# Designs tried in a protein design run: designed miniproteins, single chains, continued (4). Part 92

Each design is a single chain, and the fold is of that chain. pLDDT is the mean over its residues in the fold that is shown.

## One batch from the design tools (miniprotein)

Design m15173
Fold by ESMFold2-Fast:
Structure m15173 (fold): chain A 84 residues (1-84)
Amino acid sequence: SFDEGIRLFDQGRFDDAIRHFRESIRRDPNNARSFMRMGMVLFQQGRFDQAIDSFRQAIRLSPDGSGVRIGSQINLQQVQQQIS
């Protein structure tokens, strides 16, 4: 579940966290928060291309001015700056 994914991420269990966020996305493909959280995990793993894709999906699915959109935009910029 989404909540379990967050707990696993906080525990540093990145692969397990990704599996739970992927399950959340499979059940609700419009869940912007799951894409944002999955992007954060992928970024921590150095999986930059997948992190970028996840943040772009979170941005696409979230309203302008929302915390998810703003957070995803900031994270996307950080990933892009790393790979230049």
Scores: mean pLDDT 87

Design m15174
Fold by ESMFold2-Fast:
Structure m15174 (fold): chain A 97 residues (1-97)
Amino acid sequence: MLAELEAALRAGDLEAVARLISENTPFKVVVGDPSRAAELEEHGHKIRVNGLTLYTDRYNSAVMEFAELLGLKFPAIGKLVASLEGNTVTLYRVEAA
């Protein structure tokens, strides 16, 4: 699983990254419009936990739980730009650690 994630990150395959996170966490991860990434990096909330940097539009307990879980399970992910609504995560950008 980690080897497949590292390969997807190196390839810039956002769909594969979203699928791997969906299959290995309780979250449903879908790919969103990548043009939103810059807006969230500039104006969104910046969360740093367990080696992960997350940029997101909301700061709440569900977002913190997601970020903590991702940092622990997927240390290959250094940066994530995403929005969370319930258990659905919309992924806009990902970068390797």
Scores: mean pLDDT 83

Design m15175
Fold by ESMFold2-Fast:
Parts: sequence; C-alpha cells; structure tokens
Structure m15175 (fold): chain A 80 residues (1-80)
Amino acid sequence: MEEELRELEEKGLKAFREAMELLAAGAPAEEVLPPLEEALEYARKVLRLAAERGELDPEEAEAAFAAFEARARALVREAA
C-alpha cells in the first residue's frame, strides 16, 4: 500500500524531472509535453490515493493538484 504510493511518486518525479530537463535544454513543446502529461497523471493518482487513505482532505488534494498543474503548464508556456 505504502509501496504503491511510493512507486507512483517516484514515477511522477522521474517524468517531471525529464520534462524540466528538456525545458532547460530548450526542447520544443512537443518534446516537453509528453513527460509533463505523464508527471501530471502520476501526481493526480498520488493525491487521489492519499485522499482515499485519509492522509489528505479531498478538497486539499484537489487544490494541490490544481496548483501543481497550473504551475507546471505555466512553466512550459513561459519557455515556449
């Protein structure tokens, strides 16, 4: 159970780092977007799983995801 959450966090962090490394290297949006979308999918799964376990209030989980998604997408738009 804890292992599942950790695996999702590790996969999400890896995908996010890949997106950020591509962005820092000046890669075009079409190369940055796939790992960024993968990172967002894992972030959503992590927050949903944490909320289901009572580790986070569902409203806090939704707000945290919305903030993360908005910030991540803004970084890509600003670099484009």
Scores: mean pLDDT 78

Design m15176
Fold by ESMFold2-Fast:
Structure m15176 (fold): chain A 74 residues (1-74)
Amino acid sequence: SVEELQRLSEEVAAAIRAFEEGEEAMRAYLLASAFAQRHLDLLAEVGATILRLRLGPEAAERFRALVAAVAASL
């Protein structure tokens, strides 16, 4: 739905903001958001794509790795 797409966009922006603050901030965000936890694959794909364009492939890889680590802990 349009509402789910809007929510996903907001959650991706929040995850990127937390990632830019630091690894622990991003972990805390992902563990607190039930919506993010249900959509980790989409968050990883969209967030990594945005970060690759803004900060390069190394930042995108770190973002994906952190999302995967959180997913493995759930």
Scores: mean pLDDT 85

Design m15177
Fold by ESMFold2-Fast:
Structure m15177 (fold): chain A 65 residues (1-65)
Amino acid sequence: SKVGLELLAVGHLEELRLLGLATGFAKNGKFTVTVKERSPEAEKLIAEAKKAAEEAGAEFTVTYE
């Protein structure tokens, strides 16, 4: 479901936050992520979050510190 995909995307963003790799938020069908450290682990979690968000019909934006 759309809600399930949105929750999956949020879950990946929360994992990124807990690992200290990135911060992110979701508002009005848009996900925004700020990457603190570029690593293979961060890139994988960001890609998984982006896939879930886009499949839910949401916009996904990534910025780097």
Scores: mean pLDDT 83

Design m15178
Fold by ESMFold2-Fast:
Structure m15178 (fold): chain A 61 residues (1-61)
Amino acid sequence: ERPPLNPSDEEIEKIVEALLEGRELAESLGVEISDEDLIATAEEISPRLGELLRKRLEEER
């Protein structure tokens, strides 16, 4: 496989959903992950991922 240029918007959206579900699961197990920590982790993976995750978290208020 050639090096990936970037993940597609669809793939990023799936990763965002996985991160949100992972956080909810962690909280159910007594491990709390802040919105800021989750966003920072996503931004380190991809700026686009961090942007979409931040938007999703603001929508879920």
Scores: mean pLDDT 72

Design m15179
Fold by ESMFold2-Fast:
Structure m15179 (fold): chain A 94 residues (1-94)
Amino acid sequence: FDSLSLEEYGKSLGLSEELINEIKEIASTLPASIQRSTLRGMLLLAGNLVNGRRDGALLAESVLISISKRNGDQKAVDAVNRVRKLGEEELKKQ
């Protein structure tokens, strides 16, 4: 996983560069070993939320929380919750 290819992925989901950068900043607070897998999932979660795809957002969130719990990392759970709130706020602005 490359951060550049993940930025292109986020843009393909309809995310703004500003929102992609905020999500990248949130993911950077996590251990390097999980940053790559969680960043892609976080972009998918935000993209589904911004596009009003509730079922897709719930699926993406459940996968991310499952990965976070497997590693015993509460910071990763908190980071996923922050990304969800950002996507919900962006949807409300539309």
Scores: mean pLDDT 75

Design m15180
Fold by ESMFold2-Fast:
Structure m15180 (fold): chain A 88 residues (1-88)
Amino acid sequence: MAERLLEAAEKHLQEAQKLLNDAKSGKMTKEDIEKGKQHALAAIKVAEAALSYAEKNPELTDIRKRAEEVLEQARKLLKEFEDLLKSY
């Protein structure tokens, strides 16, 4: 369960990062920036779920650490997307 949640969170994080890179290159519409924001929010939500499962299992230390890293990165991406949307 926790591993699959983490994989889903990592996939959302990757999509958000790709969309942010495209936005910074000037190739993106407001709608595309909103999609990036949604992927960042999804990564946060799913990573929090993965972390909650990992906290109940001491053997899942690697999953816990990776979920915390995804949360940190996804929160940074969310702020960047919110700042971009303020300029529209």
Scores: mean pLDDT 82

Design m15181
Fold by ESMFold2-Fast:
Structure m15181 (fold): chain A 87 residues (1-87)
Amino acid sequence: SAEEEEIRKKGLELYNYAKSLVDKYNLPKSTESMVKSLQIPLKKGEEILEQGKKDGNEELIKKGKELIEKARQMQKETLELGNKLSE
């Protein structure tokens, strides 16, 4: 169905994103590393935001906020897909 295809597509997007983070940060090739990799952009965004605030650097503040928002959006989409599968 169209719903099954959408779920599959979103799953592949999340998988490819997690895999790209594992590769980018030279993490061990494992399921645990893929799950943990989704926390990396959130933590990095928070670090960049904190540094930007400390230095009064508006560009770093903006970059940190954008990374945090993207990471939270990916987490939200993952939870929403899981909820739809479970009713």
Scores: mean pLDDT 69

Design m15182
Fold by ESMFold2-Fast:
Structure m15182 (fold): chain A 109 residues (1-109)
Amino acid sequence: MEEIVERIKRAGEELVEAIRRGDGEEARRAAEELKEELRKGGKNLEASRAGLEGIKRAIEEIERNPDTPVESIRAVKEAAMELLRVSPKELILEAIGLVLRAIGLELDA
């Protein structure tokens, strides 16, 4: 489980960095990696919390850059939806909040 948490943190950091650089292809790749590691983590609280933190930071980067490609926004939305699907009950409300924020960003794109 510790190795899955570290992979989730790394994928989240790569996603944030790709968004900062305006690299839609790298953002999509990092989001897919994040989704895969979240699926492996299942309902584990530490894994979901690491994913939530990464996705929240990615959303905050999109909010700072209105020129973020819609493909990057969709990738983050899909990662947030996967986080919600695998979230334990303790994180469900926070995960819902991230999904709604990502949907709002896509609609404004």
Scores: mean pLDDT 87

Design m15183
Fold by ESMFold2-Fast:
Structure m15183 (fold): chain A 87 residues (1-87)
Amino acid sequence: MLEEFEEGGAGRALRKGDEIAEELARENKIGESRSVSESYRSAEGIVETGSVTVTAGPSSAVVRYTATIEGDGEVIRVEGEWSVPLE
């Protein structure tokens, strides 16, 4: 399911989340949060929006993901959370 969004706004946000986790570790910004949002709108009116918030801890970062896909009168929302080791 996550792989289905890698080429759209949601997939871009997921990749940025991993990059931000590594950046926060590298910059020693433990306890800080960064957010990134990406969106894509097609000519057919389909909108895909993904956002990722990364919060760095001492040995891991917590990544919270939210995606919304809107098209053909339907709205699908997806939310997930996972931990990325910084060691």
Scores: mean pLDDT 65

Design m15184
Fold by ESMFold2-Fast:
Structure m15184 (fold): chain A 110 residues (1-110)
Amino acid sequence: RKIKPEELSDEEIEKLLQELILELVKEAEEKGDEELNILAAVLEDLLNYVFGPTEETLERLEAVAKLAGLPSVEEFVNKVKEKIIKILEKKKKYKHIAAVEKLVEKFLEL
């Protein structure tokens, strides 16, 4: 069942995303999938920026977007969101999908 992003509190979003980051890192280690490690690192930077905005976290996101050849941080974040949601849909983790969608929405509103 899809949960609407607006139904999640900030505390629930933070908890769900911390759980997701740990799961992605563990799966990356078990499968040797470096892309999962990169997705987890980007989620952590995005989570840290949204709940504690700093110039350093924004500069990291901008640098990674530039290395990926994307014209903006917003396009990079949306691409990462799309990849993560695709993974979560295969696992039927709809509550975590809602948390990722709300995190990206909050980032784009900053």
Scores: mean pLDDT 78

Design m15185
Fold by ESMFold2-Fast:
Structure m15185 (fold): chain A 88 residues (1-88)
Amino acid sequence: NAKERIEQEKKKLEEAKEKGDKLGEAEALFNLGMVYFEQGKYEEALPLFRESIKLLKEELGENHPKVLEAEIEEGVVLLVLGVEKSFP
């Protein structure tokens, strides 16, 4: 149930923000992005992946596997939406 998963991940995001848990915040954002992506809601998934990537880079470093996985998902969304990452 996508609606239930969205509600659960939003609650986790709120709890992570309240506690200052930046890694938990990033993971909840990524999971929310994945739920929207699986529903074909690419415009909603994109900002969630972008915010998650920013926080994951800050907490784990740019070359961490979780950062690379999130960047791959962002790239797939951008390809589906017909937007090029290399725009000036």
Scores: mean pLDDT 82

Design m15186
Fold by ESMFold2-Fast:
Structure m15186 (fold): chain A 95 residues (1-95)
Amino acid sequence: EKQKLIDEIKELLKKIIEELLKKGYLTKEQAEELLEKLKNAKTPEDLLLVLNEILAEAIRIAAKKGLDGEEISEILSELEELLEKIDELLKKLKE
């Protein structure tokens, strides 16, 4: 059952990576590196580190494009349902 939770979190993180790549807030190279890290993630801590790296890279690219904090918040709002589901699954996985 823990493996099913890990697999579900990985699928949700993959969707976030794909959405950010589609919107131009990740490069193809960054997305490929993050997907490889995600494939190798085995613990809740590994999954959280991948999530944090995804968000940090997206924020960095958005800021470099001249987006302000409100515009970045709008991007994160579009990911809200995926982020909430990841949080719920991580809580179940971490106990």
Scores: mean pLDDT 79

Design m15187
Fold by ESMFold2-Fast:
Parts: sequence; structure tokens; C-alpha cells
Structure m15187 (fold): chain A 72 residues (1-72)
Amino acid sequence: MYSEEDIRKSTEALLNAKTSTERAAAAWELAKMAEANGGLDEEAIEALRKAYEEAKTGSERIAARRGIEFGG
């Protein structure tokens, strides 16, 4: 199980990411946290929805979609 601090840090990393690689990595961490915890808070879900809409690569889109699917 991941802590609220872990989720917050990954959410901040996603929101502050400057590159596609950073966004994909942060979104993928949130997806793993969603699956392990059985959900995410609404702030993390909204960050993932934004990442999905703004995705420039397939990796970003897949990670964000997985995070939303397991987080909600």
C-alpha cells in the first residue's frame, strides 16, 4: 500500500512535468498506486485526466488511462 504522501508526490511530479518522459513516469507511478491501493483521491484522478487529454505519446496516454481506470 502506498501512503498519501507518495500519491501527493507523484501527483505533483505529474503536474510539474516538463517532458513526455517525466509525465509518463509520474502517470505510471500513479497507475501502480491506484492498483495497489484500490483507488486514488480526486486530485490525483483530475491530474491523470488532464495528462490523458494533453498526452503527446502513447506511453503517456496508456499510463494516464490505466491510472484513471484503477483510480476511479
Scores: mean pLDDT 83

Design m15188
Fold by ESMFold2-Fast:
Structure m15188 (fold): chain A 79 residues (1-79)
Amino acid sequence: MEEEVAKRIRSLLTDEQLRALEARMAALMAELKKEGLTDMEEAVDKWAEWARAHEEPAVVEAVELIREALRARAAELAS
């Protein structure tokens, strides 16, 4: 599932958009460490909400795919 999601994101975004997405994820992780947060799902939820207001539709779709992948992984681990 993770490999399939990664391939889909790569097909949606340009190389520049993909690099920006990776940089944003890294920045978000750094911000969360400062706040003492360790919940990646909460971090991605906040990012998706911000992206809907500030990013292009393709980038928003990529963030939603990351969010769905994290939810699927959490459900899989709970099973």
Scores: mean pLDDT 71

Design m15189
Fold by ESMFold2-Fast:
Structure m15189 (fold): chain A 65 residues (1-65)
Amino acid sequence: DTEMAELDAAVQAGDYERALELLEKFVEKYPNFAPLWRQLAVMARKAGREELAKEYEKKADEIIK
């Protein structure tokens, strides 16, 4: 739960780059958990990285068939 607390703190601070970094660590451990990829896409958009967000959405769609 430490990583979840870190993620929440980063989002509340508006540090979306940090939030992306933390979520990327989670998805490396749980690559087949589609909600993590969708959360990565949300954070990427908040960070202004639209192309990255699209790539993460594709990953989530691949998992959920």
Scores: mean pLDDT 79

Design m15190
Fold by ESMFold2-Fast:
Structure m15190 (fold): chain A 60 residues (1-60)
Amino acid sequence: MLYELTPEGQQLARMAGIDKDVLTEEEVGKMAQVLTGDPSVDPKEAAEKFIKAGLLKKVS
């Protein structure tokens, strides 16, 4: 599944070393792990939290 970053999500992605507008679920998980410092973050759970926060939207 692919996720598109909102403008707010793009700023956080840059902080995590990601220079993309569309991320895979795995890449969202890596972004969350870098931002939180927690390597055990589940990619799907991270994606759902970021969608709720207005940082991501699903693009199928």
Scores: mean pLDDT 81

Design m15191
Fold by ESMFold2-Fast:
Structure m15191 (fold): chain A 85 residues (1-85)
Amino acid sequence: MPPPELPPIPSSLDPMQQRLLRLDIHFVRTQVRQLESAGLTDEAQQLYDLMLEAHRAFTEDHDWKRYLALLDRADDLWDQAVDKI
């Protein structure tokens, strides 16, 4: 079953968009859990907040540009944090 903290993917999105969003969100969620397990609580929280904001930008506002920018910020945060694990 999907984890309770993972936001639901709206059925209004086309199947390709649903798949891409699911993969991106699951990937970032996995990174959040790895940071939490390493004791990087502040970095994990920041990454989680970016994930939620990106999901909302895509699903509520249909703002692809903002969605991609938020994912880029999440990727930068992960790259900086992973070196501390």
Scores: mean pLDDT 72

Design m15192
Fold by ESMFold2-Fast:
Structure m15192 (fold): chain A 80 residues (1-80)
Amino acid sequence: MSKDGQRLLYLLEEELKKEVYSTEELIDILSELFNLPKEEVREILKKAFEKLGLDEKEIKRSQLPELADIIAELLKEKYG
């Protein structure tokens, strides 16, 4: 996992207290966390799910490390 992924995982674990989250719940939380529009977060999550081969609209807490690493990579590519 990248350093950016580790940092994002720490932030996600502080915000995400449930064992399972819907995609919409994640969009709301990440939109506030990153100070980005929900539409931008939705696009980032779509790319992350495609890269991870996820076909589920629900995210399990056990999937957060892999998800955090990919999201951090996508944020770096788009915003620096």
Scores: mean pLDDT 76

Design m15193
Fold by ESMFold2-Fast:
Structure m15193 (fold): chain A 89 residues (1-89)
Amino acid sequence: SELLEKLEELLEKAEKAIKEGDAKTALEHLNEALKLAEQIEDPEKRREYLERIKRLAMELLKVAPKELIPEAIGTILRAIGLLEDLRLE
């Protein structure tokens, strides 16, 4: 799936950006990954990717500068909300 290939690329780029302390770039990649993850038809795969995005966003929060903390929290909360929607399916 082109969607899943793009998701893997975005998550790899986000992880590298977090390791390098580039919180802004990591946040941009995670937010794009979140939009793509919502498009996954398979609930099991959608859950897997949303859990990975949530985990990476939580790692991002540890290195985020003060000005990006609200946006990083927003990304975590969006991932949690989408996971809760899956739990109710």
Scores: mean pLDDT 87

Design m15194
Fold by ESMFold2-Fast:
Structure m15194 (fold): chain A 86 residues (1-86)
Amino acid sequence: DVLEEAIRKAREERAKRGGTGPPGIIEVVKAAIEMGLSPEQIGEIIRALLAEIYKELGLPEPTDEQIEGYREVIADRLGIDISVIG
């Protein structure tokens, strides 16, 4: 599962920087890009992570509009073109 692999790599990179615990969405997306995943695969990872976050917060499943808003924030934070992440 590409999502689980991206989370694992993000956690490893966090550990290399002296961090512990679960990686954030930005760290997971960065790991997915470094893995050479397609924009479509990265888009699915973002959707899956946001769905988990919303579920943990007791919110209904995120809308496509909410996901697009998060993609814009992620692209800005990583300094990349939004087309790289779906």
Scores: mean pLDDT 82

Design m15195
Fold by ESMFold2-Fast:
Structure m15195 (fold): chain A 79 residues (1-79)
Amino acid sequence: AMEAAKERVLRMAEAAYKTTKLVASQLDPEKQEKYIKEADELLENVRKAAETGSVEEALKETQKAIDLAVKVIRDYKKK
């Protein structure tokens, strides 16, 4: 049960990461580099929380990854 929950959270974080990279690639090079760096750091945090922490900690870091994806989409729409 807990193992399946952690798998699901990690999958959500990876989906958010892929979305951030895809949308950021349509922005200017400076914004692309900044957002990809932030996405890489957040994905690393989710993986560490999933390995050594609780499901709640992994969910918290995953929510940050989702929030970043939303922010990148908003910046793309302003273009």
Scores: mean pLDDT 82

Design m15196
Fold by ESMFold2-Fast:
Order: structure tokens, then C-alpha cells, then sequence
Structure m15196 (fold): chain A 97 residues (1-97)
């Protein structure tokens, strides 16, 4: 499937992961289609070496899988990706002179 805007899809995936990790109510409607879009965004991120886009897509994929399966392992993976993204942002901030 073609992703029209992988950065926007990954950003929505990040928002989904934040809601899932915080225990906020989330509709499962369209989650299967969102998962497919996020998997394509992850493939693009890996080809480009874009670590930020990769982590956002991974967080969204894990959150979508949690909503579809109820498996808490995916919720933990979503949290791990969010933590890694936070560390990446912090590292980029401290590398500035």
C-alpha cells in the first residue's frame, strides 16, 4: 500500500501510542488500516535511516496491535518506543553548542 505522507502517518501513530500508554479511551475503528499505513511508514523510515520516523512508526504499530489483540506486551513495546524517542530528542538538544 502507498503512504501519502509517512511523516504525518507516523505522527498520528505517536499520538495513538501516547493515548494507549496513558490508558485513555481509543476507538478501534480503522485501526487495521492505520496499522498497514504505519508498517509502510516504518519501511520508508528504515530505508531513509530516519530514527525519529522509525520510533514514531514503531510506537504506533505497537499501540495498534495492542488495540487489536489486548496483549499487554504491545503496550510495553509502545512505551519503550516513546522512551527511546524522548531520549533521542534529549540527545539532539544537548549536542547543540
Amino acid sequence: MEVENPEEVAEEGLRLAEKVVLGKPVSTEGVEEKLKELEKALEIARKEGNEELELKAEAGIAAAKYLLTGDEEYKRKALEALVELGILELKRAVERV
Scores: mean pLDDT 81

Design m15197
Fold by ESMFold2-Fast:
Structure m15197 (fold): chain A 65 residues (1-65)
Amino acid sequence: GAEEAYKAGYEAGVEAVKAGKSKDQAIEMGTKAGIEVGRQKGLSESVGKIAGILGGTEGIKEVEK
């Protein structure tokens, strides 16, 4: 459910920053990943988007440590 969408956003955010993308681009990529995985798990687009944004943001912070 939402946990899988969050993890997808987290992983996408980490990969984007490691690939040299900006924080804004990394959050966008995390958001898209959260929407896609959320959709596969039966979540609404809004829930997948929120989970993806939260996951992506935390993933970016992890790379910046």
Scores: mean pLDDT 82

Design m15198
Fold by ESMFold2-Fast:
Structure m15198 (fold): chain A 105 residues (1-105)
Amino acid sequence: GAVSEEQRLEVDARLLIALARALLAGKSKEEIKAVLRETAARLKAEHPELADYIDTLEDVYLHAIDTSSLEQLRQAVAKGLQSVLEEAREPNPELEALLEQLLSA
């Protein structure tokens, strides 16, 4: 079936929030990968119709974690959060605060 843009934005936001929090907490790449896998598994349980989309995002982010420095990963997550905020119809103070913290670190 067709996946809504709103459902994709929710998934993107929740994965990026989890990654941002892990980065700000000073977690290692292996710990960040564990957080990503746990968040993706939870999202697939909540949104089974989005499983293929979530799997694709998980693979993209796992590859980014493995191939990037923590600084490059922080910049990539910040860009992702900016994109979600630009597409969001409502203000998200939690996302805005995480973005500000990532850009300040």
Scores: mean pLDDT 84

Design m15199
Fold by ESMFold2-Fast:
Structure m15199 (fold): chain A 108 residues (1-108)
Amino acid sequence: MEGLEAFKEELERYGVDLGLAAPLAVYLHLRLYVKGVYKGPLAFAPDEERIAAALERVRGRPPEEVLREVIEELAEKLGLSEVETARELATSIANLVEEHPELRERLS
């Protein structure tokens, strides 16, 4: 829960709602998992297969539940605290939406 609260506080600064944040978090988790460790802002085109997989993972689930799982899984994979992972994830989501604004429509 503490990581999720840190995530919400950081995300509020960027004007991204939890419903959009959940599929974006899954998308970034899939990108980090499949392509190895990624740090910093995203500099690549969105992947249609991973977008579809992210939407499927969030389907029928509360956004907060999905976000808690992703923060926990990423913290384990990166060897970071949940709070540090949550802040980095929120910043990465903000950067992804800024670079690819069409994702607001595609992941809503």
Scores: mean pLDDT 74

Design m15200
Fold by ESMFold2-Fast:
Structure m15200 (fold): chain A 116 residues (1-116)
Amino acid sequence: SAIVEEVERLSRRIVELLEEAGYSPRLVALARQIGALHVEIARLSDEKIQQRILETERWALEALEESTSPEVIAAVFRKVKEVAEEIAKESKDPLVKELAGALASLSEQALKLIES
């Protein structure tokens, strides 16, 4: 899927920006795991959920290209968590619900690291 390929590309670029900005290996590892879950959810989901993930990843990359400040990164992870919780509520697929729950949990862990 073109959408899945684009999500993979955007996720990789987000991780690169966090590494280039000098964020901790632990935060970078969480961002990498979040990207992998976005890709997996997109592969398993309908076009509506795929578009929501794509739009979230695009917004996140645009925000991080403007600033890699802790405030912007926190806003990005809050948005990822919000979208993950929405997907978990709206999806009829039990596996997508489980993966979206994991995505929300990883986003919360990333937020706690930024605010430490």
Scores: mean pLDDT 90

Design m15201
Fold by ESMFold2-Fast:
Structure m15201 (fold): chain A 70 residues (1-70)
Amino acid sequence: MSKRERFLDRLVDQVAEEVVRYAKEKGLSPEEAIRLAEEYVDWLADYFGLSEEEKERMRKRVRERVEAAL
């Protein structure tokens, strides 16, 4: 469980970093960047069969990271 949580947190951080990079390159608004990051996290959560609680935690974390970087 600890290893899984660490792995998922690192994935969220990587998604946020890539989305911020993409948004800056494409001239996307902060809102569009946040939507892309949340959509990507939702896809990852569904792919790994995560609970609704884990999915919501990842969504919150990625939103905060993207907002802080833009």
Scores: mean pLDDT 81

Design m15202
Fold by ESMFold2-Fast:
Structure m15202 (fold): chain A 67 residues (1-67)
Amino acid sequence: VEDEEVSEEEREEMEKVKKEAIEKEGLSELLAEGLGEAKLLLLRLSKILSPEKVEELEKKLKSGKFV
């Protein structure tokens, strides 16, 4: 659904993060869900924040500080 909840593009990005966390890192489903939600927030923030701010938040997610 492309409404205000989750777009298809956002869902695809969340799914990639979740699948990689489970398949490559062996994380639990709960942790993978948390990573997906963090990615969704970053995608939505990209609409209202400058590219520099979005990049900073993505770096925090990659370092595990955001999850």
Scores: mean pLDDT 66

Design m15203
Fold by ESMFold2-Fast:
Structure m15203 (fold): chain A 91 residues (1-91)
Amino acid sequence: SRKEFLLQQFEIEKKDAEEVEKEVEELLKLDIPEEVKEKLKKQVEEMKRLLKEAEEAIAAEDYDKAMKTIIELGALISLTKMELWVLKKEL
């Protein structure tokens, strides 16, 4: 069903977001520019907002909104992972 598929995709993105949040928390302990720290914090907060929006859309059976939000969340996670990979190479 659409609900089961979206719940499965949501769980995958939630786990990826939790992994990214943990990596950001570790990097925030390092001596990196404050502007970079603030950007990473904002991206984590945006991921949390999108996770909540996707969960609420699934609960409301607004599957079109849920799918769009999950896609947006996945894109932000991928972007943040790439930025973290680049940053780690510069350390």
Scores: mean pLDDT 88

Design m15204
Fold by ESMFold2-Fast:
Structure m15204 (fold): chain A 95 residues (1-95)
Amino acid sequence: SMLVERFEEALRKLEEGIRNKDLELVREAAREIAETLVELILAGRWEEAQRGEQRFIDLLKEALENGSPEEQELAKEAARIIIETLRERLAPLFP
């Protein structure tokens, strides 16, 4: 599926951004992860959305527990962007 492929690419970019200490790539990837998850949710593709959520949580957890201090800060920034994007996109749908 195009949405799953976009999610996989965004997850790969997040891993690359954390590894390369590329803050802008981390921010771009985090936004795309959140946006593809929103699209999966709105399409009723709950199983794909749940698997995607678990995969990025596992990635962030790995960086936060085992990464360098710089990788931990990048993982926190990614988490912040994902949470903020999900809130911005989903909250207006639940008045």
Scores: mean pLDDT 87

Design m15205
Fold by ESMFold2-Fast:
Structure m15205 (fold): chain A 100 residues (1-100)
Amino acid sequence: ARERVEKIIREAGEEIAAVLEKIDPELAEEFRKRVEELLARLPEMSLEEAFEEWKKLMEDTVKEFKERHPEDSEGLKELAEIIKEAIGKLEDVIEEAKAA
């Protein structure tokens, strides 16, 4: 379960960072740093705590993007779609882990 959670966070994190880097390389670098900080704390966290921290990171990233790029509706839409998918992927892995 933890190895799958770590893999999803890394893979989804890189996908989100790649989208951000096209628009705001500084925000992309900060996002990558926050993903690495979350991964470093992952061994100390429950799966539920990891999911809540992941959701918070996603929500904070969308908020920062809106504040930095208020006129970029297309960039916001693309970011929101990939973030929604990233949240769903991790939720599915955690639900599977709870069932085992």
Scores: mean pLDDT 81

Design m15206
Fold by ESMFold2-Fast:
Structure m15206 (fold): chain A 84 residues (1-84)
Amino acid sequence: PPRKLFDVVDKNGDGKLSREEVLALYDRMRELSPDAPVWLSDEELVELFDEADKNGDGLLDEEEYEEFLIKLAEREIEKEKELS
């Protein structure tokens, strides 16, 4: 079975994800699915990262990362609706 996305992105193994690691994951997803209807900019990803970073330490733990993924999906849905 595939590993959790958090474990795949957490390159330093500290149980936290940096902004750079999250951006790298999203870039990888764009490369694997270039025909997706909408993609977020790096600026939009940073905004969602900051919203998920509840304690302001510049890192996401696993719970904050799950919140980030929810916000990411919601933003992509909203952006797609604006195009329809």
Scores: mean pLDDT 69

